# Designs tried in a protein design run: designed miniproteins, single chains. Part 44

Each design is a single chain, and the fold is of that chain. pLDDT is the mean over its residues in the fold that is shown.

## One batch from the design tools (miniprotein)

Design m1512
Fold by ESMFold2-Fast:
Structure m1512 (fold): chain A 74 residues (1-74)
Amino acid sequence: SEEELLAQILEAVRAQDLARLVALVREAMETLSPERALAILETALAFAEADPSVPEEIVVVLRIALQEVRRLVA
């Protein structure tokens, strides 16, 4: 479900597990509509940006994915 996928993405951010985050972001982009993927990625990016201990690499992955999805929705 979308809720489970978001929870897993947020957990990957908390765990600083870059490989898992990339896999989960790709799954979201492949399985969800662009509008739903956009909502999940915006939530995940806001969560990551709110925590200064989150590595820049995690924030960058989320920003790149969000830019790609925004292009599909526009």
Scores: mean pLDDT 86

Design m1513
Fold by ESMFold2-Fast:
Parts: C-alpha cells; structure tokens; sequence
Structure m1513 (fold): chain A 70 residues (1-70)
C-alpha cells in the first residue's frame, strides 16, 4: 500500500519521458496507483497499468489518458 504510493514519482517520470505533460503525468500516476491499491493489485499490476497508459498516449494523445486519471 504505502510502497505502491511511493512509486508515484517514478511513474510520473516514466510518463514525462514518453512526452506526457508533468501535470497530467502526475494525475495519471496517482490514478494508476489508486486503482491498483483499490483492486488489491501488486507492483506487477501497477507496471502493466503504466504500460497500458503509455500505449494509450502513443495512440490517442493526452485525451486517451483521461480514464487513467481516475
């Protein structure tokens, strides 16, 4: 739980490296972590959600990231 929350900065950095704006990257990172914790997922689940977000961004831009901010 707390360990997954501590990964928000690393997820944000990964998204920014792929071209996502810092403000949106933070919201997406927080959303992914929150969803993973709520669903009882682990670090592997978190990384899979990050990969999905990166793929969505590459195909549809910032609008494709809206579902990941929740």
Amino acid sequence: DDELRSLVPALKDALVQHGVSPELAEKVAEGIVKKTIAEGGDRETLLQELQKAVSAYQEGGEKALEPFTK
Scores: mean pLDDT 82

Design m1514
Fold by ESMFold2-Fast:
Structure m1514 (fold): chain A 60 residues (1-60)
Amino acid sequence: SADELLARIARKEIEEYLRENKDVPKEELIKHLERIRDYLLSKGYLKAAEVVDEYIKKLK
């Protein structure tokens, strides 16, 4: 499904984003990921949104 593909893409893209942004404050990283999660939820991509939420929890 598109949601399953987006979940895989989200995991790869978030891991790359976090790797490239190690010096960015945790709070700014969380805010960025929360915007992505909310967008995915607004489109009905529940599995992809859950992947983003996993990374938000790891950063807290």
Scores: mean pLDDT 86

Design m1515
Fold by ESMFold2-Fast:
Structure m1515 (fold): chain A 108 residues (1-108)
Amino acid sequence: SDEEIAKEALDRIRKVAEDAMKGLEQATSEEEAREIVDRFFLRVAGILDEAFDKIKNPELARKLYEEVRKILDEFIAKLPESLQPYARARFDALRAWADKRIAEIEKK
């Protein structure tokens, strides 16, 4: 069901966020930290893309995105201040992409 797809996507994204935070604690350079942030946003985008391809109800797709947005906000808030603008740029790109994908579901 669409609700099961959304729950699975959320659980996967929470796990990816936990793994990214653990990686950031082990990072020894800003370059390594930026790479972890980039991989985190790429993995989130991939999980959302798979979910949005399967979800037929645009309201559920929007609800999934709003829950993911909360996870992303919490992730960015925990980053060093030097990385927050970098992560916000990735967040803005993902938001624009997600809005377009949800609009495509609404037209089907």
Scores: mean pLDDT 87

Design m1516
Fold by ESMFold2-Fast:
Structure m1516 (fold): chain A 61 residues (1-61)
Amino acid sequence: MSPEEELLEIMLRLIRQNAGWPEEELQAMLDKAEAFLRSHLPPERAEEFIARLREEARRAR
């Protein structure tokens, strides 16, 4: 697994573990994660990872 894929798995696990957080705190965490991914990955790859994180957060609710 690439370092980027390992990072995505860690982030997905954090979202699942913190599904009970207030929506505002979870959203703030997602916003920070999106900013990080967009600054460190190619745009197409960043949008793919962001979509996965958003879907996981949606399912956790």
Scores: mean pLDDT 77

Design m1517
Fold by ESMFold2-Fast:
Structure m1517 (fold): chain A 98 residues (1-98)
Amino acid sequence: MKKVEELLKEIEEKLERLKELEKKLLELMKKESLSLEEINRLIGLILRGIGLEFDYELLKKKIEENGISEELIKELEKLLEEMERLIKEMEEEIKKFS
């Protein structure tokens, strides 16, 4: 198992990458002549990113209030996996316009 500090560091690194990709998606929407379907798809990806940011803040609050537990470690690991999947989806979408 990863140490909690290493897991939190990885999540924060993925969160910064998500924020960077969200900015790129927003710039893409400004520069390209996109269909309504394409715009809705990009917005959907951005909203999923924002949701994961809120999930992380909620988990951090639970850790501060209750301390670290095996259950919270598993929730952090699931969050990291979801962040990694979304990052790949965002990167693939951006590549379509590169």
Scores: mean pLDDT 83

Design m1518
Fold by ESMFold2-Fast:
Structure m1518 (fold): chain A 65 residues (1-65)
Amino acid sequence: LTGAQLEAAVGAAVRKASERTGVPVSNLIVTEVEVKGDKVIVTITAIKPDGTKEKLVVEVDVPAE
C-alpha cells in the first residue's frame, strides 16, 4: 500500500464510523490499522456526548491499482 491509499482507506473508515454511530469525526479515535491483502481493517473508538466509548471495527477495500 502507498501512504495515499492507506490515508484514503482510513478516511473512508472514519467516515463510515461517523455515519454508523452519529458521532462527529472529531470524536473518533483510530486505535488500530491492519492491512490484510486488499482490505484495510480499522479499529475506531467513538466518544459519545455522555462520555461513553464505543469500539468499532471497520473493513475497507483497497483498489488493486
Scores: mean pLDDT 78

Design m1519
Fold by ESMFold2-Fast:
Structure m1519 (fold): chain A 71 residues (1-71)
Amino acid sequence: GLSSEEARAIAEELIAAGASVDAADKAATMVYLYSEGAASEGAVEAAIRYVEKSGGVAAGRTARRWYERAK
């Protein structure tokens, strides 16, 4: 699974890419929980969509890359 430090780094990268703090935090949390077996693929996909709506395509791609690493 991901560390708490890696989860924080995900949120910081998403904010830097233009995501809202709320979207970045939710996506980082869902990716972290998914890496621990505690979140569904659907939950992560919803969080990535929220990042894309708030921060655009680049933020969504950053979230997707972290999700792929968590698989």
Scores: mean pLDDT 84

Design m1520
Fold by ESMFold2-Fast:
Structure m1520 (fold): chain A 82 residues (1-82)
Amino acid sequence: MEELIEELRQKLLDLGVPEEAAEWLARSFKRALESDTDFDVAETFLAIDVATLEKAGLITPEQARAAYDLLVEALGKARGVT
């Protein structure tokens, strides 16, 4: 799990997401992965966190879209849903 979270964090940094925002999203992903929440609800929480960072000006709209796609794909693979 920690290795998966760190890999995700590095991929976010590679997309140009600032370290602070990447750490925030990695923590959000870990919460989504560890929760008993349905996939669609977990995906919604990830979308809210990404939108919050974009609204705060910490990431660009392009980075927000790329980060969201990456997070949802990683969550789907981890839960066996694609």
Scores: mean pLDDT 80

Design m1521
Fold by ESMFold2-Fast:
Structure m1521 (fold): chain A 82 residues (1-82)
Amino acid sequence: DMEEIEKKIEELSKEISELVATQLNVDEAQELLAEIFEEKQRKLEKEGKKGSLPEKDRLKLDLEIGEELLERLKRIIKERKE
């Protein structure tokens, strides 16, 4: 359950790090991460879910942020190659 989510986050982090090291600037990845984080925070606030999230929900949010970051990074790379 939570261990599976943590493992998925670690795998995403490795994939993102590899893409950044080989095809992107670290600053670009950090800026995108900050943007995604702000978007997710605004959504939670609008839904009335402000405050401390349970650990499992925090891990799920981290996973969602990581997946969105990876998708946006891959999109940028694809556009640069086209």
Scores: mean pLDDT 75

Design m1522
Fold by ESMFold2-Fast:
Structure m1522 (fold): chain A 91 residues (1-91)
Amino acid sequence: MELAEKAIELLKQAIAEPDPEKAKRLLAEAARLFLQMDEEGRKRFLEFLFDLEKQVNPELTEKDREEVIETWEKNWDLVEEALRRGIAAIE
């Protein structure tokens, strides 16, 4: 829970950051926190990401949210590998 809130705050800071180098560092920190999160924390973070996506695509429903979270839960290994590669590319 605590890690999810910190990662959400870092993501918000990254979105608002005009310097792309600083934004990348904030995103890398958020990704590192995500990798350390328990299942509940990861769900909380994904719910926040879905809320951001829904602002761009308002057609998304609560059923879509449930399906996205379930898909990520079934594929945590792939998600973790993608995030580790992303962190390495930024650093």
Scores: mean pLDDT 79

Design m1523
Fold by ESMFold2-Fast:
Structure m1523 (fold): chain A 64 residues (1-64)
Amino acid sequence: MSLKELVRQMLIREARERLAAGASKEDVLAWIEEQLQKMVDKGIITPEEAEEILAEVRAELDAL
């Protein structure tokens, strides 16, 4: 399994938990964006991978 897939799955799980706890979609997306930026800054993922993950997570949250 790729690192990108693991990061995506982890962020979607955390996002769903935060929404269940009463967080807004906007707050959850802002948090995800911040986490992805930190991962890019540390060289864990590329900016392109971060954009792809953000788009996938946004689509998952919009389907809820």
Scores: mean pLDDT 82

Design m1524
Fold by ESMFold2-Fast:
Structure m1524 (fold): chain A 100 residues (1-100)
Amino acid sequence: SDLEEALKLLEELREAAEKLKEDLEKGKINKKTASELFTLASELYPLVYEVDPELAEEFAKLVAELKDAIDNEDLETALKKLEELLEKVERLTAKVKEKL
């Protein structure tokens, strides 16, 4: 189902985000992990939009802001946006689970 696929993608995105956060806390930008996270976010967006459009739009905006920070090598902003993104992933995961 779309909900089961969304839950799987949310878990994979959470893992990629946590890995990216660990690298950022060590002063490194892992471009490969970031690219994987952005691909997962793109695949996830239409699925979570059907669950909670407002939260999905907040998620998409935050992903775009994170991408901009990473492209500009702004580690401080990237880390802050990634922490905010992890909070949105947790909220979206709860919403998807409520619909299962």
Scores: mean pLDDT 89

Design m1525
Fold by ESMFold2-Fast:
Structure m1525 (fold): chain A 111 residues (1-111)
Amino acid sequence: EAAEIGRQAAEQLRRQAEWLREQAEREEDPERAELLREVAEGLRHGAELVEKMASTGDAKRIGQTLKLIAQELRQAADDLRRAGMPQSVVDSLRAQADQLEEYARQVEELA
């Protein structure tokens, strides 16, 4: 079901946001720490938006929202790479974007 896929995506975004916030707490560079906090907050807001769209049951809106958040995650990963963040953090965000695009594809098949 499109709504259940949306809820699963929102939960994954919340877990990723928590992980990034923990990374920010361990980051010694203040600029990198702030960038990680900004990305984490963006993911938290994205999760809230996906959950709201999931509650409507509108597969098209859920899919579009997931694709937009995936695009924002790819941009955030590129920004973090330019800031010199560890490759593991960059790869984690790119993997999350790939997963959101897969969720969007599954939701579109249900529309």
Scores: mean pLDDT 86

Design m1526
Fold by ESMFold2-Fast:
Structure m1526 (fold): chain A 67 residues (1-67)
Amino acid sequence: GSGDVEKADLYGAGAAGYAAAGDAARAQEMSLRSGEFGGNPEAGKKAAEAGRAGDAVGAGQYSREAG
């Protein structure tokens, strides 16, 4: 539903923010949750990998694909 899309988007934005701040663990957690709510856990995993690498743009893009 729309609430799940909003949650996926918020977790994706959170993942990008944490990645930009250098908090790889939280970026990974938020990316995986974005994928869970968006129904695309593989995109969430890619976002988590980007977050761990400090790629805030990639983390945000993959999280949006997840949700």
Scores: mean pLDDT 68

Design m1527
Fold by ESMFold2-Fast:
Structure m1527 (fold): chain A 66 residues (1-66)
Amino acid sequence: EEEELRREAERVAENIAIGMDKPLYEAITGKPVVDVADPARQARVNRVLDLIYELAEKEKKEEEKK
């Protein structure tokens, strides 16, 4: 379960690194980038987005401070 979430987060993070800022932008706004029919799965996706957002914000805050 958590391992799968981490795998999805890594995939999204990789896409962001190669120039895909869409998931990052949506994570900053707090909106889900994936549309799912299963509410349980949507919760998992939101969890991944939350992790990405926290990582992205942490990196940005550290960049702004220095």
Scores: mean pLDDT 57

Design m1528
Fold by ESMFold2-Fast:
Structure m1528 (fold): chain A 69 residues (1-69)
Amino acid sequence: SMPVSDEEIDRIKERTIELLRSLGLEDRIPEVEEAAEESKRTGVLQDMGVPFTPENRETVLAFGARYAS
């Protein structure tokens, strides 16, 4: 696998933050930002971890569908 670019890391970060806001998990945004900075530092995408639970499953799937086109 090729190293992830800073631009791609920022794109993933922005999408993850949008998802967290949709889930009401805005308190988790600093962790995502930290993971993005670590990803840029290492050149390897770190896990930005969004919880996939029965309660938020539909929102997570709808978000995925929105960015699949």
Scores: mean pLDDT 68

Design m1529
Fold by ESMFold2-Fast:
Structure m1529 (fold): chain A 105 residues (1-105)
Amino acid sequence: EEKEKEFERVLTEIAAFMILYDADSLDKLKEKIAELEKRISQPPENVAEAILLTLDREAIKRYNEAFKRLDELMKELGITREEVEKRIAELKDSPEAQRLANLLG
């Protein structure tokens, strides 16, 4: 099914975020993203900070879009959180997830 391919793509992107932010679980990833959101709420003090905040905002935007789509696909496909976590663990060792983590960092 086309939705199954989209689901795997979304899981691969989430696995890439887990690699990028060194998160061993979805809950840890959520905690790390919440910390980044606190940082982007502050005004930049210099040009270098402004550039880094722009990159952090784009990463958070992509993260939020990926998790929103994951929630939608889980409901549509009837997939459990346990299955999602198992598939993400498998995808974290994939070259695709590592490549995406490098592109996001």
Scores: mean pLDDT 78

Design m1530
Fold by ESMFold2-Fast:
Structure m1530 (fold): chain A 78 residues (1-78)
Amino acid sequence: SEIQKIINEMMRIVGLETEGLVYERQGNYEKALEAYERALKEIDELLEKYPNLDESTKAVLEKQKKRIEEKIKEIKEK
């Protein structure tokens, strides 16, 4: 179903954010940045592909995007 595809993409994005956190914890900032930037790309693609997502789901994705953007900024300012 379309809902299942959306859930799978959201789980993929969570996986990428987690990968970023793992690399950051290891001090591998280059790979952390790569994973975080991939997560942002997947969020943007999901929002473009499913413009009829409910507002609560969009809000969750927007909050996740802002959180990841702050992580990228923190790493780049090191």
Scores: mean pLDDT 88

Design m1531
Fold by ESMFold2-Fast:
Structure m1531 (fold): chain A 55 residues (1-55)
Amino acid sequence: MDQQQLQREQRRQQATDRQVQGWLAGESDTDLMGSVTVDEAAEIQRAVDAARAAL
């Protein structure tokens, strides 16, 4: 696999975990939006939706 895909998966996982924790703490969902691209933000949002369903 490409290293770029692995990096994207790692970043997505970290951001997803951060946003889930933010919701549990009552933080704004925009709080994690600082170091991700628009494309990554969309992927993170999908992953977050999946995490919500699992919770």
Scores: mean pLDDT 62

Design m1532
Fold by ESMFold2-Fast:
Structure m1532 (fold): chain A 72 residues (1-72)
Amino acid sequence: ALGSAADLAPLPRSYLLGLARMAGFNVEESEGAVRVEYAPSAESKGTLIVGPNATNVEIAQAIIDGSRLLKE
């Protein structure tokens, strides 16, 4: 388990994006709300989309929710 969003929020943004990639997600920067698009392929389980002003809490929560969906 990745823990809670609060446990991950103190980590650097680059580390959180690394965790997303390790969990099997591509990471793309785009405007709008943080979200995960679930389009499994041979290369990834989906894409984590992160805006430039996204908080670490929002990023961590999206990774946790995405990882949960893929393991349930």
Scores: mean pLDDT 68

Design m1533
Fold by ESMFold2-Fast:
Structure m1533 (fold): chain A 68 residues (1-68)
Amino acid sequence: MTLEEVEAFLARQTEEALRAGYDPEVVETVATALLAQFRKELEGKAPSAAEQEAIAKYRAMVAEELAK
């Protein structure tokens, strides 16, 4: 899977989530975090400060759900 394929997949999932009524901020955070992780894995490019923040927020959300 290429980065372009990941971006296309995440864009489609983002549109579907927004149509389903999910919070746009949550959807953007998840999409940004996932894209940054795939960019790091496929291209070896370190995430930007904003991307690292999105990853941290996504991990915090997952940790909160697992703690419930």
Scores: mean pLDDT 75

Design m1534
Fold by ESMFold2-Fast:
Structure m1534 (fold): chain A 94 residues (1-94)
Amino acid sequence: MELEQLKSSAILLLEEVAQIAEAAGNHDYAARFNELIEQIKKAKTFEELAEVVEEGVRLIDDLLATGDLSPDQRALLEEYRNRLEKIAEKLKKL
């Protein structure tokens, strides 16, 4: 799997996560997810991309633990979190 394909997949997932955070009133988390998207765009290696994606997973876990979220928003964040974790696992094997 090529670096640019994994970057595109991670960006799409983090954009969805940022939108959910914003809609839930968690504006600080939305801004932090957007910062991670910019870091992904700048990643030049699988190792750099893996580090940023893992940071994204940890940030979603923090939002799930501390954020004011509806049950539907929580379920979507858990789904996107798991998809990002699978991307991180693939990157570690490359």
Scores: mean pLDDT 86

Design m1535
Fold by ESMFold2-Fast:
Structure m1535 (fold): chain A 85 residues (1-85)
Amino acid sequence: MKKIEEENKRLEELKAEIYREAHSVLDMIRKKLKENDGKSLEEGLRLIAHALRVIGLLWEAEQTNDVDKLEEILAEVRRIAEELK
């Protein structure tokens, strides 16, 4: 039964990491949207599109108990973070 406890712990750790990194990305987007303040419609729409994708990834993470799927979600959140630098 130790295998179930180890798997559950890994799921909790991955979900927690996705949550932290996704919120960090959303915070960055919020700051960039505030700095943009209607100056560029194209940039504003791009930032909103990234925010919607991150929210979608958070929703997927809450609904899955698949470690491989959670690792893919985490990688996608990190990819979006890199695109915002």
Scores: mean pLDDT 81

Design m1536
Fold by ESMFold2-Fast:
Structure m1536 (fold): chain A 86 residues (1-86)
Amino acid sequence: VLEKLDELEARLKAAKSKEEAIAVLQELIDLMEEVFDKSDPERQALLDQMKGLLEYFQNNPRVTLEQLKLTGLQAIEAARLFLEKS
């Protein structure tokens, strides 16, 4: 799981388009849904927040690639911290 986060981080940093960055964020959300316990309110709140942000980015053409990368990197870091604190 941590190896998958490292892969997603590398792909996000290498993304050259918003489309590529959005694809990485979708894979991150899918991974979080798979591994986060549904009974954990803090992890579920982070997942819900990421889903809302992804929808906003998909529907707002003014969002920059740099903003997508920053948000995605912050989300990956948050997911990493939750997974390492078992």
Scores: mean pLDDT 77

Design m1537
Fold by ESMFold2-Fast:
Structure m1537 (fold): chain A 86 residues (1-86)
Amino acid sequence: SAAEVAANRARVDALLAELDALVEQAKEAAKAGDRDKFLQLLQQMEAIVREIGELMRGLPPADREAVLRRIAEISRELGKIYEEVE
């Protein structure tokens, strides 16, 4: 239903905002040389990405494509940060 799509979209948007906040924390952990903190944050981000993946099943194709592009962008950014830590 349109209401279910709207609810899933709102939940995905909230999870993406949480993911953005964790990416910011991961950047700070990397700058501090705190590898353990960085890896813990990465695990938290992986859990959020899994939840988004499940919710995407209830989204229209265009919304799914937009979410996948954003996750791919975040993954590329995290990969660069990881290379800078070690």
Scores: mean pLDDT 84

Design m1538
Fold by ESMFold2-Fast:
Structure m1538 (fold): chain A 73 residues (1-73)
Amino acid sequence: ALTEEEKELLAIFDVQAAGTLAYLRANPDAAVLQQTIARVLGLADKAEEAGYTALAARLRAFAAELEALLATL
């Protein structure tokens, strides 16, 4: 079961991820996209180390979405 803390982090992540994706689609830049992917993967590693396995999995899924967008540039 998820803790209340991880549920809050997931809710915050979902809002931030949607905004980030919308921004990157409106402002396509391969270098910015690569930097964002690296930061998201770094956050996933930190989430996993903290025991937030669900958050880490969602961050990695989001990085894959960003990589799919990068492949279109």
Scores: mean pLDDT 85

Design m1539
Fold by ESMFold2-Fast:
Structure m1539 (fold): chain A 96 residues (1-96)
Amino acid sequence: SMLEKAEKAIELVKTGNEKDMLEGLDLATEAAKTGDKEAIKKALEAVQIALETSKDKKVLEKALEAAMEILKNTEDKELILQAIGEVLRAIGLLLD
């Protein structure tokens, strides 16, 4: 299920390994594309963990991609505000 993929995304980004984090963020992006609220919440959690853990440009770019995909696929105001926050965080880190 997409929720299981979104949960796996969180597990992968928690490892702190670049390869695992990139795989996890790809799964978060897939989960976001479903528009499912619970999958999007888990995808946002994966993005947040990645941005808190990594300064790797590839990871930051994938986290930005996932956060932008969430914005395209949700009309929930709280999820939109959280996703905007993560987009701004990712851009700030990429400009370093």
Scores: mean pLDDT 87

Design m1540
Fold by ESMFold2-Fast:
Structure m1540 (fold): chain A 88 residues (1-88)
Amino acid sequence: DNLERIKRAMEEAIKKALKTKSKRVTVTARYLDHDGREQETEVVVEGSYRGIAKAILAINGQPVSIVQNPEEQKKIDEVEKKIEKEEK
């Protein structure tokens, strides 16, 4: 189950990175089911925006996109860019 795998990976990454206040965010995950059919589902994750952005970056390169909601993606993209610039 791709959804459970993604959720578990995000939760693991958030637990490692998040040691501050938490916030609940809903993300849309796009994945391929066992028939090769493209599916979309909503996943609720708990963490800071920074923690969530780090989790998405850690999953980057997998055959699944995590965010598809334009408003939420814009916020996460901005946090991802800030993290990449700070760590460089």
Scores: mean pLDDT 53

Design m1541
Fold by ESMFold2-Fast:
Structure m1541 (fold): chain A 55 residues (1-55)
Amino acid sequence: SEVAAVAQEGGRRASELMKQGAPISEIRQVVEEMNAEVKKLDPTAPEIVLNEVER
């Protein structure tokens, strides 16, 4: 689904930022932007939090 695609892409970007040594604030921003886009597509979709992206 489009929601799953957005979530997967957001997680990939967050992972790349972590590997590049980006500050946690930038990683958090990517996760927040991903959650915002998911909510625009499906407001009932569960939120993805930073801890789940890091795992």
Scores: mean pLDDT 72

Design m1542
Fold by ESMFold2-Fast:
Structure m1542 (fold): chain A 83 residues (1-83)
Amino acid sequence: SEETLQEARERAVLRLIRLSSRYLDKQDEPVNSDVTRRIARELLMEVLGLSEEEAQKLIDEEGVDASMRRVFERLLEEELRRL
């Protein structure tokens, strides 16, 4: 159902937030492009199983937004498999 999909999406978002927070070096670190790219790289490596080189290449060629969509889609697939 659409309600089930929405719940899976919300859980995927929460998991994404929790994982992203794990890769923030310190609470007062300024949020900037370099920090965002580092977090995206770590998430591509952890969630999609990419090497550091593959993750960096994907970010450089497709951008952070496309990279984060790939991470989110994998997390969503995992949540949907629980149903």
Scores: mean pLDDT 80

Design m1543
Fold by ESMFold2-Fast:
Structure m1543 (fold): chain A 112 residues (1-112)
Amino acid sequence: AKEALKNFLELLKKILENSKEDDNIEDLIERLSKESGITKDAIRSFLIIIKMIASKEIKKEDLEELLKLEPYFRSEKDVLEFIETVKETLKEVGVSDEEIKKIAKEIEKLEK
């Protein structure tokens, strides 16, 4: 789990660094899916979680999307517990709060 998350974050950073001006969020998700073999829905869920961690806020719209994408998440409580697990894993693999905030900002640029 920890190695998989670290590898995913390194891939995400690499793709974001090589993003073109006309690239949007769907282009990012497609590239991540092709390179990682992870499903597009799982990638969407993970990007939402990264944004939630970076902002320290759970937006209603993001929560509703996450609950639709992931059958495991039945409530806001399940999402909060998973976010805490991801935060702990990120600290253990040496990913800083500053790095997560930078990744989230790049994701938000692609959503505009």
Scores: mean pLDDT 75

Design m1544
Fold by ESMFold2-Fast:
Structure m1544 (fold): chain A 59 residues (1-59)
Amino acid sequence: MAEALRSLVDAAKELGASPKAFETLVRASQAAADHLTPEEGEVARRIAEEAEKYAKKQR
């Protein structure tokens, strides 16, 4: 799951997705973390932080 989230974030960056799309990815990553193993949850949270920082830079 974490690998899929990372691929989605990378694809969104490459395709120039809207800030709203990144906000949705951040929320999905954080929600998924609660249902993952602790290790995968940390990766999902890190992906969420990266997506949030990228969205802020695009503003």
Scores: mean pLDDT 68

Design m1545
Fold by ESMFold2-Fast:
Structure m1545 (fold): chain A 92 residues (1-92)
Amino acid sequence: SELVEEVKRLLKEAVEELEKMGFEVKGVEVKAENGTITVRLRFVTPEGIEVEVILIYKPGMTKEELLASLTEEEKEELERARASIARFQAAQ
């Protein structure tokens, strides 16, 4: 459980950095199941697109590594969201 508290502390710092970058964080969830810690974040990009990122936390991960992982997952989710919007607009 100390590991979960450490992840929550790192997430607070990561959220602050994301907010400085223009992201609006709407929700943060930390779940521990079967020896795996899963982090789930809901946020709005600076472009106004709502995205959800799910990341598996690895023990010993630094704030910088966590931010890098969140950024990579955000890129994939943002591309998926943009593709969905483009398909919706094309269908009109």
Scores: mean pLDDT 70

Design m1546
Fold by ESMFold2-Fast:
Structure m1546 (fold): chain A 74 residues (1-74)
Amino acid sequence: TATPKQAAEALRELARALGRDRVSVGEAVRAASKNTFGGLSGAAVAAAVHEAARLQGTPEEVDLGAAADLISQL
């Protein structure tokens, strides 16, 4: 399981790669399958994206920047 710091950094790098903070979960997961972010595997980044969407109550969309900021406080 990724640490909160690693998950937060992965989501920040993913947002930077996509050029925006708010993205569809499908888009974020597809990007994660092509590269590593925060030193995590694509599966670990996809899990972090799904957990971020769950925490935000929006299963089809995720605010990667806001999620990273919240997770980094844990």
Scores: mean pLDDT 78

